# Designed miniproteins, single chains, continued (3): the designs that were tried, part 115

Each design is a single chain, and the fold is of that chain. pLDDT is the mean over its residues in the fold that is shown.

## One batch from the design tools (miniprotein)

Design m11992
Fold by ESMFold2-Fast:
Structure m11992 (fold): chain A 79 residues (1-79)
Amino acid sequence: ASATLPAEQEEELVRALESGERISDELAEALERAVAENVAGLEALIAAGKNPEYRERARALLPGMVAEYRETLARLKRA
């Protein structure tokens, strides 16, 4: 399943993005968990894949996706 934030934390994130305010430590930890869960989910899909070609492509994409997620999280923590 795709990692989604609880409604309360999603509302906090939207407010922070609109106001330019720093996100709470609780929201930052929730986003870090969501990133970790998304990475684990992709790794599980790669492992379950029957086609070696698609598995190799997915492995090549994973580091880039992780880097983008971490950059977004770092930006939100600095706001």
Scores: mean pLDDT 68

Design m11993
Fold by ESMFold2-Fast:
Structure m11993 (fold): chain A 90 residues (1-90)
Amino acid sequence: MTPLERLAQAVHRAADLAPDKRNELYRLLSRVIDAYEAKDAEEVRKHVRELVELIREAAKESSPERREQLLEQAREIEEAGRELAEQLEK
């Protein structure tokens, strides 16, 4: 899978785990995609940070099991987002 595909899948899993955050998660994913298509590494990094922060906030209000799963998706988004931004900085 490409970094963008991995990021999108992690956002989808996070939205399933935190359905109350679904609309905001997909709005931020759309912003990451727009930034990537615009070849703006700074905006990619910014919106990836916003995605990770939103998921970490959702994790604080979740059961221990859901918290661990949400934090796993946050780590995947952070890693895939970093790879995505690095591709634009070459």
Scores: mean pLDDT 87

Design m11994
Fold by ESMFold2-Fast:
Structure m11994 (fold): chain A 74 residues (1-74)
Amino acid sequence: SSSLREELERLIEELERLARELEAKGDHATAQRLRDVVEAARRMLEEEAPDEVLESFRLFAQALIAGVRSRLAR
């Protein structure tokens, strides 16, 4: 759905932001993993992946973002 795709676009933006923050802190390995996830997500949107696939990715991305944010917390 349009709403789901818009939410994925926001998650992609957050993943890219976190990847930049990780790079700045010297965590190049995790930053690269986030960039790989962003590339996969953009490909799914470009290829008009089914909503079921996009929903599974949304849950995965939300969990990944939460984990990275926890690691970046002071």
Scores: mean pLDDT 86

Design m11995
Fold by ESMFold2-Fast:
Structure m11995 (fold): chain A 81 residues (1-81)
Amino acid sequence: VSRSQQLGDNALNRARDTSRRALQDVQQDPSSVQRSLEDLRRTGDYLGQLAQTGDPVTARSAGQGQVLLLRTRRRILQLHS
């Protein structure tokens, strides 16, 4: 297993964890929506930077994670708009 694959897997897992936590938090407490959206934005920005850094393996996984976070944000906004 290459370091690039490990970094990519870690980035994607971080995206999945952030997405899951955000959805759980807003389901339990609607007042957490703003905080959850901010957490998704911060993680998304980090993954966006990784996607631009030029290692194709890490960039692909980071891009997949960023798409997941954007879809999660959209879902939260649709439910709580």
Scores: mean pLDDT 82

Design m11996
Fold by ESMFold2-Fast:
Structure m11996 (fold): chain A 65 residues (1-65)
Amino acid sequence: EREERWAQELAEKLKAAKNDTERGVVIAEHARRLAQELMPTKTRDEVAAELVRVFSRALELEDAA
C-alpha cells in the first residue's frame, strides 16, 4: 500500500530524529512531498485526510518500537 509505505518512511525518519527540531523538519518535509504527489489527483479534503492517515500510522509504527 502506498500509504503504508509513506508511513513506514516517516516512522523511520522520526526514529532517527535526535530532537524536536529535527522531528519538525522531518514532518514538514514529508508533508510537503506527499501533498505534491497527491494534489494533482485529489481534492484538498482528500489530501488532508490522507496526510492525517499517514501521520497517524507513522506515529503508531514509531511507538511500536
Scores: mean pLDDT 77

Design m11997
Fold by ESMFold2-Fast:
Structure m11997 (fold): chain A 84 residues (1-84)
Amino acid sequence: DREKKLLEKLERLLEKLGFDDVAKKYILEIVKKALEKKEFDLVEEFLRLLEELVKYRESDKSGDEEIAKLEEETAEVLKKLEEL
């Protein structure tokens, strides 16, 4: 239930950020494995960063530097998820 809601939220965020089907599938599998290991805090942090990226890209107040910084932080959390 909770895991399914987190995965559905992840899929929507990845779609909004322009990830293709191959990248979405790859990231979803990584997050599924993290959830099986009960790494909820790390998954929630990843989702929070993706939400901030969506907000910044859709906001008229966003700067390219802020987007780049969030992309870097998001990539670092994804690496931590991959290393589980």
Scores: mean pLDDT 81

Design m11998
Fold by ESMFold2-Fast:
Structure m11998 (fold): chain A 87 residues (1-87)
Amino acid sequence: MSPREQALALLRKLIAEIPSMSEEEMKERLEELRAELEAIRSQLPVGSELYVATALIVHEIRLLIEENASKEEVLKMLQGAADYLEA
């Protein structure tokens, strides 16, 4: 699986699972997703398109966690990130 496919799969899995989660579970899974995406980014060449894309997604996830975002806000941002990676 390519790094892009791996990142997209992680995003889509969480998007599917969030509606059934508590807000506490969602926050824990966002931290896990952020760490997994940072691990993917760390293996990519600095300045590559995917490196920049994953860095932006990680930044957005960090903001969602810090702002205690609602499930609706989280789903909207994660869907936007998935759409960006599919482009």
Scores: mean pLDDT 85

Design m11999
Fold by ESMFold2-Fast:
Structure m11999 (fold): chain A 84 residues (1-84)
Amino acid sequence: MLEELGEALKAGDEEKAIELAEKVIREAKEKLEELVKRGEITKEEAVEGMRYLGESLAKLAREAGLPKAAKAIEELAKKAAEEL
């Protein structure tokens, strides 16, 4: 997924970048929920991790010249963090 997201960003494919970022964020949410359940991280650390991921991906989208993808990624990560 990360390699495909990188390719979509390089190609300027905003729609595909959003779709792939949504999958990355969903998988990250599942992994963070499992880490919290196992006691390996706190819920607060999981929320911070999700926000950091969203900010990092949105920054990459902005640097690629994809502002709609950046905004969508920020909203997806914010929603995922709220559900953690």
Scores: mean pLDDT 82

Design m12000
Fold by ESMFold2-Fast:
Structure m12000 (fold): chain A 67 residues (1-67)
Amino acid sequence: SDEALDYLKEAGRAFVAGQPEEGLEALRKAMEVDPSLRPAARTVAVYFEDKGQKELAEKAREIAEEL
């Protein structure tokens, strides 16, 4: 949906701006609107794992597993 895509754009902008908590909150809202976006949340978790940011990876994985 357009609303879910707007939240994904917000998440992406927050991550680029160095605001990962805001990005994860926007990602959660996207998942609440459209659970079919679960693979996007898993992709974000893998991305943070690859960068060695374990706490952020865990939070993103938790968002993916809630739905």
Scores: mean pLDDT 81

